# Ledger of designs, part 39: designed miniproteins, single chains, continued (4)

Each design is a single chain, and the fold is of that chain. pLDDT is the mean over its residues in the fold that is shown.

## One batch from the design tools (miniprotein)

Design m13412
Fold by ESMFold2-Fast:
Structure m13412 (fold): chain A 101 residues (1-101)
Amino acid sequence: NIDSSFQRVQDSMDRLVSQARPDRRDDATSMGQQAIDSVRQMVDSVRNRDDRSVVRYGRQISDNMQQMMSMSSDPQRAQQSIDDFQQSVTDAINSASSQVS
């Protein structure tokens, strides 16, 4: 369900934040929170059939992911966490889409 999908989004983001360099941890935490807020708004936009907002929040999420990659102490591990996060976002969107079908 959508709640389980959001828990996976939060868990994958927490993992990505944990991989930030210590000097960038606060920045990564703020960026991660912005990305999660964008995911929630993107899911709401999917439910409301607002394609323009879906695209807008998708771009914001992508920008946040690129910035978080630059904050990582381990780029290969960060890429895996980003891939896991993107998969959890896709699962959340699919759950939202099935609710409006």
Scores: mean pLDDT 81

Design m13413
Fold by ESMFold2-Fast:
Structure m13413 (fold): chain A 56 residues (1-56)
Amino acid sequence: MEDVRKGLRQALIDEFGVPEEEANRLADEAVERLKAGADPATIVKEISRKLGLKNP
């Protein structure tokens, strides 16, 4: 799960401009959802929509 968490965090920062603090929290949430059997692509899509992808 470490590589998945790292990859999600990096994608949130690089592709979506999410602040590192929020990216860490969202990556942790995504990993927990993955453990519950959720699809990675769906998780990322939901997170990106929730954030609106924009930060200062």
Scores: mean pLDDT 71

Design m13414
Fold by ESMFold2-Fast:
Structure m13414 (fold): chain A 82 residues (1-82)
Amino acid sequence: SAHLEEGKRYFEQGKYGEAVGHYEKALEEDPNNAEAYLNLGKVFYELGLYEHAIRYYDKALELDPNNEEAKKNLAKAKEKLA
């Protein structure tokens, strides 16, 4: 979706609040958008909010269990809490 791509652009600029807003709009259009959940996890990981990142990565994997990027990012976030 256009909102998913816009969110990615804001994320690359370090504009995490704007990125979240666009990813949330992508989820309003498609609540099962695994990539939007993955990207929300990445935002919260960059903010150091690892427990929030884990919850979003778990949701991404619930929708797309074979997503290797989500698996790797989930492992990294869990390692930060160990």
Scores: mean pLDDT 91

Design m13415
Fold by ESMFold2-Fast:
Structure m13415 (fold): chain A 75 residues (1-75)
Amino acid sequence: SHELLVELRKALQAGDVEKARSLLDEIIARDYPDLPEEERQALIDKVEAYVKAGKYAEAFQLAMTALAEWARRRR
């Protein structure tokens, strides 16, 4: 939901990497449950790479862009 996205942003701004990962997983499970496992794993791997590099804003943007594009293709 939108509220979970706001909480994800706050966690990333606070540098709470563990909370950010948990929130991202919850967002995917709740709002994008039909996302194929292969695509979900690929997205998580890319986001984790950005998080490990300390690029939290880029990690968030990458995740949101990928999920929005997937949702658009299903319409």
Scores: mean pLDDT 76

Design m13416
Fold by ESMFold2-Fast:
Structure m13416 (fold): chain A 78 residues (1-78)
Amino acid sequence: ELERLGREVIEALERARAAAEAGDLEAARAALREALRAQAEAAKLYEANPSEENLAILERYAEEAEPLLRAAAELLAA
């Protein structure tokens, strides 16, 4: 489940970046909201079942998400 949510976050952030680069700010914001929803669900699942293995999964996807989230935030803040 955490791996699925992590993939959803990355896919949504990739869509957000692509939409923002194309100048489609509405689509970019919608995709960013999808990513934030998936992140919130992942955090909730981790709180219910904390473990080293689950933390490693969250850390891996967080590292992949950080540059995409930064890029999207910069484009949306302009």
Scores: mean pLDDT 78

Design m13417
Fold by ESMFold2-Fast:
Structure m13417 (fold): chain A 79 residues (1-79)
Amino acid sequence: SATLQRLIAKEEAESRALLEELRELAKTDKEKAKELIRSLARPETAEKAIKLLEEGRYEEAIKLVEEEVARRVEAGRAA
């Protein structure tokens, strides 16, 4: 159980760090931001977030990815 709790905490910490990186990249490097979105979100969510990012709606794009990551983290805790 301690090992599983550490793995979940590590994934949560890594996800938070990647979301912070995404916030910076969304304004400075859209191509890297798109690659990071594809790695963090399911294809359907990634496509929607990338479209918002390309439209300059980066806050909405990041919010969509954050909500997807939060749902996956919650599901991992329940498992």
Scores: mean pLDDT 76

Design m13418
Fold by ESMFold2-Fast:
Structure m13418 (fold): chain A 66 residues (1-66)
Amino acid sequence: MEEARELEKEFIEALKAGDLEAAEEADKKFSEILKQLRDEGKTELANELYKEFQKRAAEALEELAK
């Protein structure tokens, strides 16, 4: 879980910097964590982590637009 949160932060910082390559890499690593959780049968947890990721990314983009 902590690793997923660190990747969320990395993704947001990359978006703020306009570094699409870094953002894409962070997203890929985050997706790998979600895949691992699903392989373990923790689909609900993976879905919750993804919702949190999307919410934080949207909030960061909204703040950046102001």
Scores: mean pLDDT 78

Design m13419
Fold by ESMFold2-Fast:
Structure m13419 (fold): chain A 94 residues (1-94)
Amino acid sequence: SNAEKQIKIVKDKSEELKEKARQRVEELTADMPPEARQLAIDTAEALLDYFTKLSIDYLKSHPDADLEKVLKELERMAENAVELGIGIAQVDAA
């Protein structure tokens, strides 16, 4: 079965996206208090972990799924996770 190989690729991509998300949050929140920046990072990482789990569960249920499409959607979800994390931190910091 190709499923184990696909799951590994998704997990590896998730780790890359977490590193990128952390860097992006730090760039976009440089003017925020450290506690707000950490909240943004933690929120973005938690959301990305959730989306990664959903992607893996989808691949387990759909053996014929287009892996490239799943990875592209995960990448888009990671960008949304960054925006949501920053948004929550901005409300908390106000």
Scores: mean pLDDT 86

Design m13420
Fold by ESMFold2-Fast:
Structure m13420 (fold): chain A 86 residues (1-86)
Amino acid sequence: MTLVLTFRNLSEAQKAALIEQAKELAARGYDVTVEVDGDTLTITIKNASVELVIGEILRAIGLGLDGAEVKITIEGDKVTIEVTFP
């Protein structure tokens, strides 16, 4: 599956943590692309497992309960998760 994670309104610490997570996924053999635009970070994983996708959906739901704005779009083999922090 293709998984696209977009995080907006990030602190520097949150940005650094997500970049380290992306590097770890790449080191484990995932096809990972990271794009940084100011306080926005987009992580694209072209060979995501179903387990990885489910885990990221659950993380996004948790962030939404903590006050983030969350949008999840499922379109065929592509899952897009957008999170905007307060």
Scores: mean pLDDT 87

Design m13421
Fold by ESMFold2-Fast:
Structure m13421 (fold): chain A 59 residues (1-59)
Amino acid sequence: TPELERLRRRAEETLEQAKKDIEKMVSEGKITPEQAEELLKITEGIVDFRLAEERRRLA
């Protein structure tokens, strides 16, 4: 559905922006690569959970 496609695109955009921000923090020495991996996993989990909830509402 158009709504599901829009939600997926929004989630992908949010995740891509978070990845860029985390990579920048690593390159600036603000966090370690290990911390960045953990933050990314947490962010991916949150995005996936929210997307699943929205899909459930649209079903």
Scores: mean pLDDT 80

Design m13422
Fold by ESMFold2-Fast:
Structure m13422 (fold): chain A 65 residues (1-65)
Amino acid sequence: MDEAEMLGRVAEGAALAGGLPREVAREIGDYVRELVLAGMPPKEAGRLGGERLREAAEAAGVTPA
């Protein structure tokens, strides 16, 4: 499995576990995957994905775990 695909799936899974809708979770996963495919280091792509996840959770009214 490509590292981009793996990180995207991990980000999607984390968003789902955090209570976000599947559509939003998939968008976050796709975002992380696209960043890695565009040449961004995996660590930085993961950090940006985590930021997006936190912002989406806050906007959805989900409390941080």
Scores: mean pLDDT 78

Design m13423
Fold by ESMFold2-Fast:
Structure m13423 (fold): chain A 110 residues (1-110)
Amino acid sequence: DPAAQLAAEAAETAATREEFLQRMGMLGDIADLIKQIKDLIENNAPVSEILELIDKLLELMKSAPFLPQELIDLAEEVRKNVETDKEKALELLDQIMELLSQVRDRIVNA
């Protein structure tokens, strides 16, 4: 049945599109959280508020199997440094943003 074949191809295309949009949405949410964390650090917000957003960032990153482990490792390093070395925490957040941009480019060009 040609109609059944077209329906199957349309369903596969729709599923691939939804996966793409979900990945892109998650990358956007991660980038927004990083920007919020960076803003809190730069404005000397309470460490408890910064840690809450870092824990949310780590939870989101760990829920994304398409992300490199290096991104999660860098986010863990941000968490370790945020109380004692805010300058290093900001540098690590910039590194995460650069790697996140590379992940986005890989997804878009796949």
Scores: mean pLDDT 84

Design m13424
Fold by ESMFold2-Fast:
Structure m13424 (fold): chain A 92 residues (1-92)
Amino acid sequence: GSMAARALIDAIRAGLEEGAKVSVSVKGDKVTVVIENAGEKSKKAVEDAKKAAEKSGAKATLEEEGDKITLVVEGLSAEAVAGVALDAIGLQ
């Protein structure tokens, strides 16, 4: 399975467990995860997700604006993108 997809789901879960506001959007092969009021566990999980995506050959961009973290992953397979979207809906 995709390490990037799994790591993205782990980051979403970490944000929700910390009581952060998590938003996930999908556009083609691009997955954007926004975590507002991110705690330390969310920040670590997002960094781990960035590393997993890069190791898998995907492009990952991480932006931090105080307690707001935006992770954008590009170049995921359609199956991996669908898996992230479905799991993100299930976590809400």
Scores: mean pLDDT 79

Design m13425
Fold by ESMFold2-Fast:
Structure m13425 (fold): chain A 84 residues (1-84)
Amino acid sequence: SREEIAKELAEHLYEHSSLSKEQAEEIARIVAEHVPLEILESTPFGLIAKNVSAIILDVEPPEEERILDDETAEKLKELLKPLF
């Protein structure tokens, strides 16, 4: 259900950020494709969104809120750059 996760994450990003609907949908799609499914299914959408927002803003989330390893975060950063 990566597709269902992408839909819910897109809605969360759109409602809680300054991203356009199109940016939120594409960001959520990329995140759902590249983050391990175990993390996506076990992590609250708000915490996923915080980690994604940190990547977009080029800042580091607090250690206790960090859910992505450095390799996954770096990959997402490169994939998300063209969207904003």
Scores: mean pLDDT 78

Design m13426
Fold by ESMFold2-Fast:
Structure m13426 (fold): chain A 60 residues (1-60)
Amino acid sequence: KIPIDQEEVDLSLLRMMAAILVKIAGESPEEAAKKVRELGERNGYSEEVIEEAVKLALEL
């Protein structure tokens, strides 16, 4: 697979941030989901990518 799909890159970045917040910073999955949504919206990511990242964060 060629990793040039911007939505997939954006999703991977948000997922990585959520994992860092939960596993390294000790935040709850709910707090990580809120931060991930704010980050995605601030950086102009697509709504679909943001919603998917929030779902993944809540599963942590």
Scores: mean pLDDT 77

Design m13427
Fold by ESMFold2-Fast:
Structure m13427 (fold): chain A 63 residues (1-63)
Amino acid sequence: TLSLNELIGRILRTIGDIFELELRLAKATDPAERERLQRQLEELRRRYEQLKKEFRELIEKES
């Protein structure tokens, strides 16, 4: 269970991590490295969606 402020902080950090990884992927030329970065990006995006779900559920519960 996360507080509203903690969830907001984690969402913002995850967005930053996604942008950083997208920049790394854009610069990568090796196919195997691109594949690895793509999988890491996919995992971060899944985490972002989970955090948004938790945020929405928390707001609805507290309202």
Scores: mean pLDDT 82

Design m13428
Fold by ESMFold2-Fast:
Structure m13428 (fold): chain A 77 residues (1-77)
Amino acid sequence: MENFEKGLEALKKGDYETAIEHFEKAIEEDPDNAEAWYYLGVAYEELGDLEKAKAYYQKAVEIDPNNVAARGHLESL
């Protein structure tokens, strides 16, 4: 879980590239971590890569259909 927490820390600082690296490691360790997929979407959205953001939000909802935040982003994109 440390990679996921470091990803969140980087996101809060606006370091989106570092956040992506940590969240990619988090999903490599646990591919069912819907929150890690969701935050990958957030980081790519902040970088302006809306196509990647949408794909990662879709994956988050696929793993956890109750991820209201990821679903909201999909409805807005």
Scores: mean pLDDT 84

Design m13429
Fold by ESMFold2-Fast:
Structure m13429 (fold): chain A 89 residues (1-89)
Amino acid sequence: MEKLLEELEKEAAESKDPKEKAALYAQIGGLLLEKGKLDEAIEYYEKAIALDPENWIIYRNLAEALEKKGEKEKAEEYYKKAEAILEKY
């Protein structure tokens, strides 16, 4: 797991495509979420959204991480953002 995280971080650092970099950050967030590292997962999802703000899947993943952390109000906001993006596109 740690070796996979390091490889994904390296690929993200080397990527010049914002959407590819966002996808890599989202994958890192997902792995951290599986480990229960909620704060770190949230940080990576926020970085991913900054690079790909129209990706509804990343908003859903961020909302799930926030919900697991007990940030219910904030999670609901990101679920709504994900739905708004999905319906628009």
Scores: mean pLDDT 84

Design m13430
Fold by ESMFold2-Fast:
Structure m13430 (fold): chain A 59 residues (1-59)
Amino acid sequence: MSKEEIKKKIEELKKQIDNLEREGVRAHLAGAPQSVIDALRKKIEELKKEIEKLENEMK
C-alpha cells in the first residue's frame, strides 16, 4: 500500500473518531444506557489502534 493511501485511511479514521466522539456526547446528554456509551468508546479505541498500525506501516 502506498504512503498516500495510508495517509488517506488515517484521515478517514480520524474523521470517524470525531463523529463517534460527538455521537457519544449526544448519547450521554440524551441519557443513553452506559452499555451504549461503552460500545461507542470501545469502537473509538479500535479505530485508534487501527491508526497506530497504519502509522507503523509508514515507518
Scores: mean pLDDT 81

Design m13431
Fold by ESMFold2-Fast:
Structure m13431 (fold): chain A 68 residues (1-68)
Amino acid sequence: MMKEAEEKIEDIRKAARSLAPYDPEAARRLEELAERAEEAARRGDFEKAEELYEEAERLYREALRAHR
């Protein structure tokens, strides 16, 4: 569980880094979601962490659509 959560959080951080040169605002929001997901996972609240992963993926897709 913890290892899987860490992998998803790392994916969000990679997405943020990819967006940073094109959309620093979206990149910052992704970083915030990654931090919140990491805290939720550390507390054992994996349901909350999953919600945050879903939100991050949605935000990333919207940012990509806006910037190509």
Scores: mean pLDDT 79

Design m13432
Fold by ESMFold2-Fast:
Structure m13432 (fold): chain A 72 residues (1-72)
Amino acid sequence: VRERAVETIMKSSKLTEEERPKAERLLDEMIEEMKKFGFSEEEIEEILTLLINHRLDELDAKYADRLRHLED
């Protein structure tokens, strides 16, 4: 999950292979933020998997209310 999430960030942000450590840092910061808001490791892995697979419909159904507080 983590490796594929890093690749997704790199492609979405148009980062080069030399910038891979930057993508890894962004992912780690996102994971830490989610942990601070009470998401479990299993929930974080599911959220990342849904984002990687563009399953925004399922992400919205399961986590929309909790994720809205993260954006504020």
Scores: mean pLDDT 70

Design m13433
Fold by ESMFold2-Fast:
Structure m13433 (fold): chain A 56 residues (1-56)
Amino acid sequence: DAAREAAFDALLARAREAAEAGDYDAAIAYAEEAARLDPSRAGALASYIEAVRAAA
């Protein structure tokens, strides 16, 4: 589904922007929403969330 993939990419982009701005809570929230949208990528997103928490 192209719309779901576009929404996933948008959430991931927002997560990266939030992390770059130092807003780790927002970065984690966007990553969790992306994982909900595509559960098949939840493992990779869990690793990303752990990395963001370690940086915070």
Scores: mean pLDDT 81

Design m13434
Fold by ESMFold2-Fast:
Structure m13434 (fold): chain A 83 residues (1-83)
Amino acid sequence: SLVEEAEELIRKAEEYLKRGDYKKAAEEAMRALRLAMSLAPVEKIPEGIGRILRGIGYILDGDYKKAAEVFIEGARELLEAAQ
């Protein structure tokens, strides 16, 4: 299912985060957040957009670790709203 796919992307992001591969963690976490947004109720989409913008801000500052953390948290929250 798409929920299982999003959960797998979150797990991959967390695994990269543990390894210190922050850029890879942010990439996988952003993919998870985008997928979670497609599954979330419409009323939760502004919250997902806010997470994307915040994470992109961290990426522009070179802080891929914080970007990954923001995207993971957002993806988890949106998946909870989708269930």
Scores: mean pLDDT 86

Design m13435
Fold by ESMFold2-Fast:
Structure m13435 (fold): chain A 86 residues (1-86)
Amino acid sequence: MKVVITIENADEETIEEMKELAEEYRKRGLKATVEIKGDTVTLTIEGASVELETAYALRAIGYGLDGYEVEINYKGDTLEIKINVG
């Protein structure tokens, strides 16, 4: 399963949190990458061991951003989450 989380209008704290989350998943043996484009941060996690519960935990992080707008889509083996914090 592949999980892609995109946060739009992200502040520096949110970007740091995504970087830390990527490092945590890499420590667990998953392929995790962070891409930053202006104020948009995208976290991509790849690995057969990424469970749906883990993807929902990532949603909880997004919800922790004061109830900002969240979009969730399933596309084949990919779970896409978009959060707008602006």
Scores: mean pLDDT 71

Design m13436
Fold by ESMFold2-Fast:
Structure m13436 (fold): chain A 94 residues (1-94)
Amino acid sequence: DPAEVRRDVEELVRLFEEQLENNRLVSPREAELLSRLLTPDQRVLLLGEVSGLAERGRLEEAKELFREWVEASAEGDEERLAALLQRIDEELNA
């Protein structure tokens, strides 16, 4: 159901932003949504990259990357996911 997927994406993004802003641990609900919306490999890559951005004080970029990735994954937008991976690779090698 596209409406349920959209609600799950919105909830996950909100929970992640709260986690990032309050330096809290991942909640059980957040973990459930991550498992539902992302593959294990996508979760490892995404969480690694957003953690790296957050550690560098780039909080708004971390939030935007997380939102874009989760939305693209939920929609099955492989081209958008590939573009996000390319931007990350370029950033890491800059």
Scores: mean pLDDT 78

Design m13437
Fold by ESMFold2-Fast:
Structure m13437 (fold): chain A 60 residues (1-60)
Amino acid sequence: KEKEIEELKKAAEEQLAKIDALIAQLKAQNAPQSLIDELEEYKELLKKKAEEAIKKLKEQ
């Protein structure tokens, strides 16, 4: 249970780090702000889903 929560948390952190790296790269390339905003919104959605999954594991 604790190990599963830790692994899920690590996987989520890795995915978020990849999105952050992509956002930074797009900003460096002067990509449209709308594209950056979409990725930031997607990142927040992933954070919420990860938090929900972790909460469900803790409730078991």
Scores: mean pLDDT 80

Design m13438
Fold by ESMFold2-Fast:
Parts: sequence; structure tokens; C-alpha cells
Structure m13438 (fold): chain A 52 residues (1-52)
Amino acid sequence: HMIDASTPEGLLELARWLREQGRLDLARSVYEYLIEHYPEFKEEAQALLDEL
């Protein structure tokens, strides 16, 4: 399944994949982008960011 980085759901999937690869700095950047541009996902992205 191809990750679509143009959607907030695709960005969440991308960040999860980056976390599993140990790319924590990149995952943090994706969560910060979600918080900034998709306020409907802010609480979910913030909770995941706080786990890093």
C-alpha cells in the first residue's frame, strides 16, 4: 500500500512508518506539520508526538 503524503491520514501513516524505522526526528516533523495544517488531527498528532 502506497503512503499518500498529500492527505492527513497518509501523513499519520508515514509518521508511524518512520517511527518503526527509528527515524524519530522525521516522524516528529510530520506530526508538527499535522498540528500546524490539520487542526482536526491536532490532538491525535500531539499525543503521538508526546510518545517520541
Scores: mean pLDDT 79

Design m13439
Fold by ESMFold2-Fast:
Structure m13439 (fold): chain A 75 residues (1-75)
Amino acid sequence: SHIEKAEEAEKKGEEYKKAGDNRKATEYYALAGEHYLLAGDVDGAVKALEKAASLADPADAERLRARARGVEARA
């Protein structure tokens, strides 16, 4: 299911974050956000995208925060 894929991606994001690989952590948290969105979990998607943005460079963070706001506006 998309929820299971989101949870797996979030776990990998956490592991990469703990390893100091912020780029990989951002990629996996963003992937988790997409899977939460496909599952209809808007709150999960927003939280995952915000986690991704917190570890991203400024340009990617701006893009990810804009995506999170777009997901919120959908509700």
Scores: mean pLDDT 86

Design m13440
Fold by ESMFold2-Fast:
Structure m13440 (fold): chain A 86 residues (1-86)
Amino acid sequence: MKEEELAEKLKEKLSETMSPEEAEKLVEAQRLANEAAKAEKEGKYEKAIELLEKLKEKAKELLPKEDAEEAEKLLKEKIEELRKKA
């Protein structure tokens, strides 16, 4: 999955069950996803992994349990992909 596609899919998942107030916290999650994508494009895989781990923690904070588990699954798959490249 492309970095941009992963960020957009995470944004879609995060927005599915959020109230308007929680949607403001989505901006912070979006920034982490965008920074991770930039780091990956620059070949800075360790930095990208660190940012994705932070995004995973934000997903657990922002989402109901079921949606947080799906977001974590997507992020875990991306992190494992980056670990193989690093």
Scores: mean pLDDT 72

Design m13441
Fold by ESMFold2-Fast:
Structure m13441 (fold): chain A 75 residues (1-75)
Amino acid sequence: MVKLTDEQFDEVMERLEKAMETASREGKRETMLLLLMAALLNKDEKLLKKVKELIEKLGLDFEELLKEAKEKLKK
């Protein structure tokens, strides 16, 4: 994983948020699910927190996606 500065991380997340505004509901869910799985696998609390904020801003259910991500990681 490329180590981003806090400013670069925030810029990337802001651009991702804007890109997600035009994405389909399925595309939003799939992207957020992949990011949740990555955060869980890497135990990246900073990424997990930011993904949660983005999921909530996109009108998606964080708890539902978190359960799905955990189930997919189990098999």
Scores: mean pLDDT 77

Design m13442
Fold by ESMFold2-Fast:
Structure m13442 (fold): chain A 70 residues (1-70)
Amino acid sequence: PTPEEVEAQRERIISAVRTLLDAGHDAETAKRAARAMATHLVNQGRVTPEQAEEIVKEAEAEIDRLAAER
């Protein structure tokens, strides 16, 4: 996959986890969703496993940041 394609998938996953948190879902649910989306992209050949791991790491950091806003 191209860097532009990976960036687009990263933005989609980050947007999805923010939407889940804004809707009142907990951090665990948002993290599970991010992992599931990343796994699906690997299975489709749209990202490598290493790229998926990096995307999940970024999504989990964002989830933790938003959850700790108090």
Scores: mean pLDDT 82

Design m13443
Fold by ESMFold2-Fast:
Structure m13443 (fold): chain A 55 residues (1-55)
Amino acid sequence: SMEELEERRKKIEELVKKLAPNMSDETREITVELILRDPERLEAALKTYEQIKKM
């Protein structure tokens, strides 16, 4: 659903902000889109997000 896609986008945005806090908003948007387009990168990024969330 579109809600699931938006939820994944928000998680990846939070992950990129956490790992690269000094990255510009424009570069972060491009990085998030690249991750979301690649199923293998998306799966790896979501797993990393869940690991960081537990820390």
Scores: mean pLDDT 82

Design m13444
Fold by ESMFold2-Fast:
Structure m13444 (fold): chain A 74 residues (1-74)
Amino acid sequence: SSEIEELKKQAEGLRKRADELTQLAKESQANAKKNESDQKIKDAELGRANVLNSGAEFYKKAAEELEKQAKELE
């Protein structure tokens, strides 16, 4: 049905957003390692990575919820 397809499309969008945030978090972690002699930069990059990873998990769980709803409508 159109409802099932919309839920799957929304879930796919949320998964892509989670992947993007995970990639940005990895980049922040890499920047923290490159700047480990600069405590201010290191702390800022690690903090950014933590926020981005939390956001990624949030979107991943939201996608799983929509996928479950789509499955229940089948």
Scores: mean pLDDT 89

Design m13445
Fold by ESMFold2-Fast:
Formats: structure tokens, sequence, C-alpha cells
Structure m13445 (fold): chain A 80 residues (1-80)
């Protein structure tokens, strides 16, 4: 769980940092694989990612507190 949470966190942050279509595609593919194994966890992670994507599309910067909160939310999503 913690290793998976770290992978998801790093993928989301990499997308946020690069804003590249490639990193968006990698994350989307990972989420599709997760949805096949556990749709409830995938849905919760997708909600976190959609919030980050909304900020990127609006040209807004995430605060350090928002970045820390993303990791906590991912850990909570994976603990079910």
Amino acid sequence: MEEEAKILYNLILRYYKTKSLFDETVLDDYLKALEKENPERAKKIKEIYDRVRSKVNAGEKLTDEEIDEIYKEILEALKE
C-alpha cells in the first residue's frame, strides 16, 4: 500500500510539474489498470487527480499544504 501510494503520488506530481501529455497518458493508463483491480480505489485516486488537473488547466499553482494533502488523500484511498 505505501509503495503504491508513493508511485501514484510521484505520477501525479510529475504531471503537475511537467504538464505534459505524455505524463498525463502514463497516469491515465495506470489509473485504468487500478480500476480493473479495484474500481473504488481508482475512483478516489481519480478524484484527487481531477482536482490537480483542474488547477493545471486554470493555470493555478498548488500550495505546499495542498501537495502534502494529496499524499495523505492517496494513502487514505488505498487503505480500504
Scores: mean pLDDT 80

Design m13446
Fold by ESMFold2-Fast:
Structure m13446 (fold): chain A 83 residues (1-83)
Amino acid sequence: MEELEKIAQISRTNPTEAITLQLIIRLKYLREKAKEMGDKDTVERIDKLIEKLKEDPSSHIKVMQEIKKIEEELKKKEEELYK
């Protein structure tokens, strides 16, 4: 909750930094979910995306697209695990 409020405040003075922080928070959430499911490949992929965001903020669009793909893949895996 507080993290989202901080992102909103930063967005007014540094929109790029706010976007980067939001994407990192989302990636960390997906990383924990992948770790719980034993998906080591997805965990490693997420770690690389976090590093990519730190090194190259211009990758925001590509990282956002990858996040959407990972979310969909993890959702399908979660449904399969509980069958």
Scores: mean pLDDT 74

Design m13447
Fold by ESMFold2-Fast:
Structure m13447 (fold): chain A 64 residues (1-64)
Amino acid sequence: ELKELKEKVKEASKKLMEYQRKLAEGGDIDKLLEEMRKTLLESGLSEEAAQSAVDQVRRAVESL
């Protein structure tokens, strides 16, 4: 039940780490978050799950 979703989330997380590195290098946060959202949707996440993940990363970056 949760195994397939966890595997997709793990795969998406690998790509999210790449986007986090680009953000640390002074990339455009809005552009990188939009690309991340598209990547999460392509990984089979719902629009709500993808937006929630993007919002979590945005909050984390804004808190730095």
Scores: mean pLDDT 71

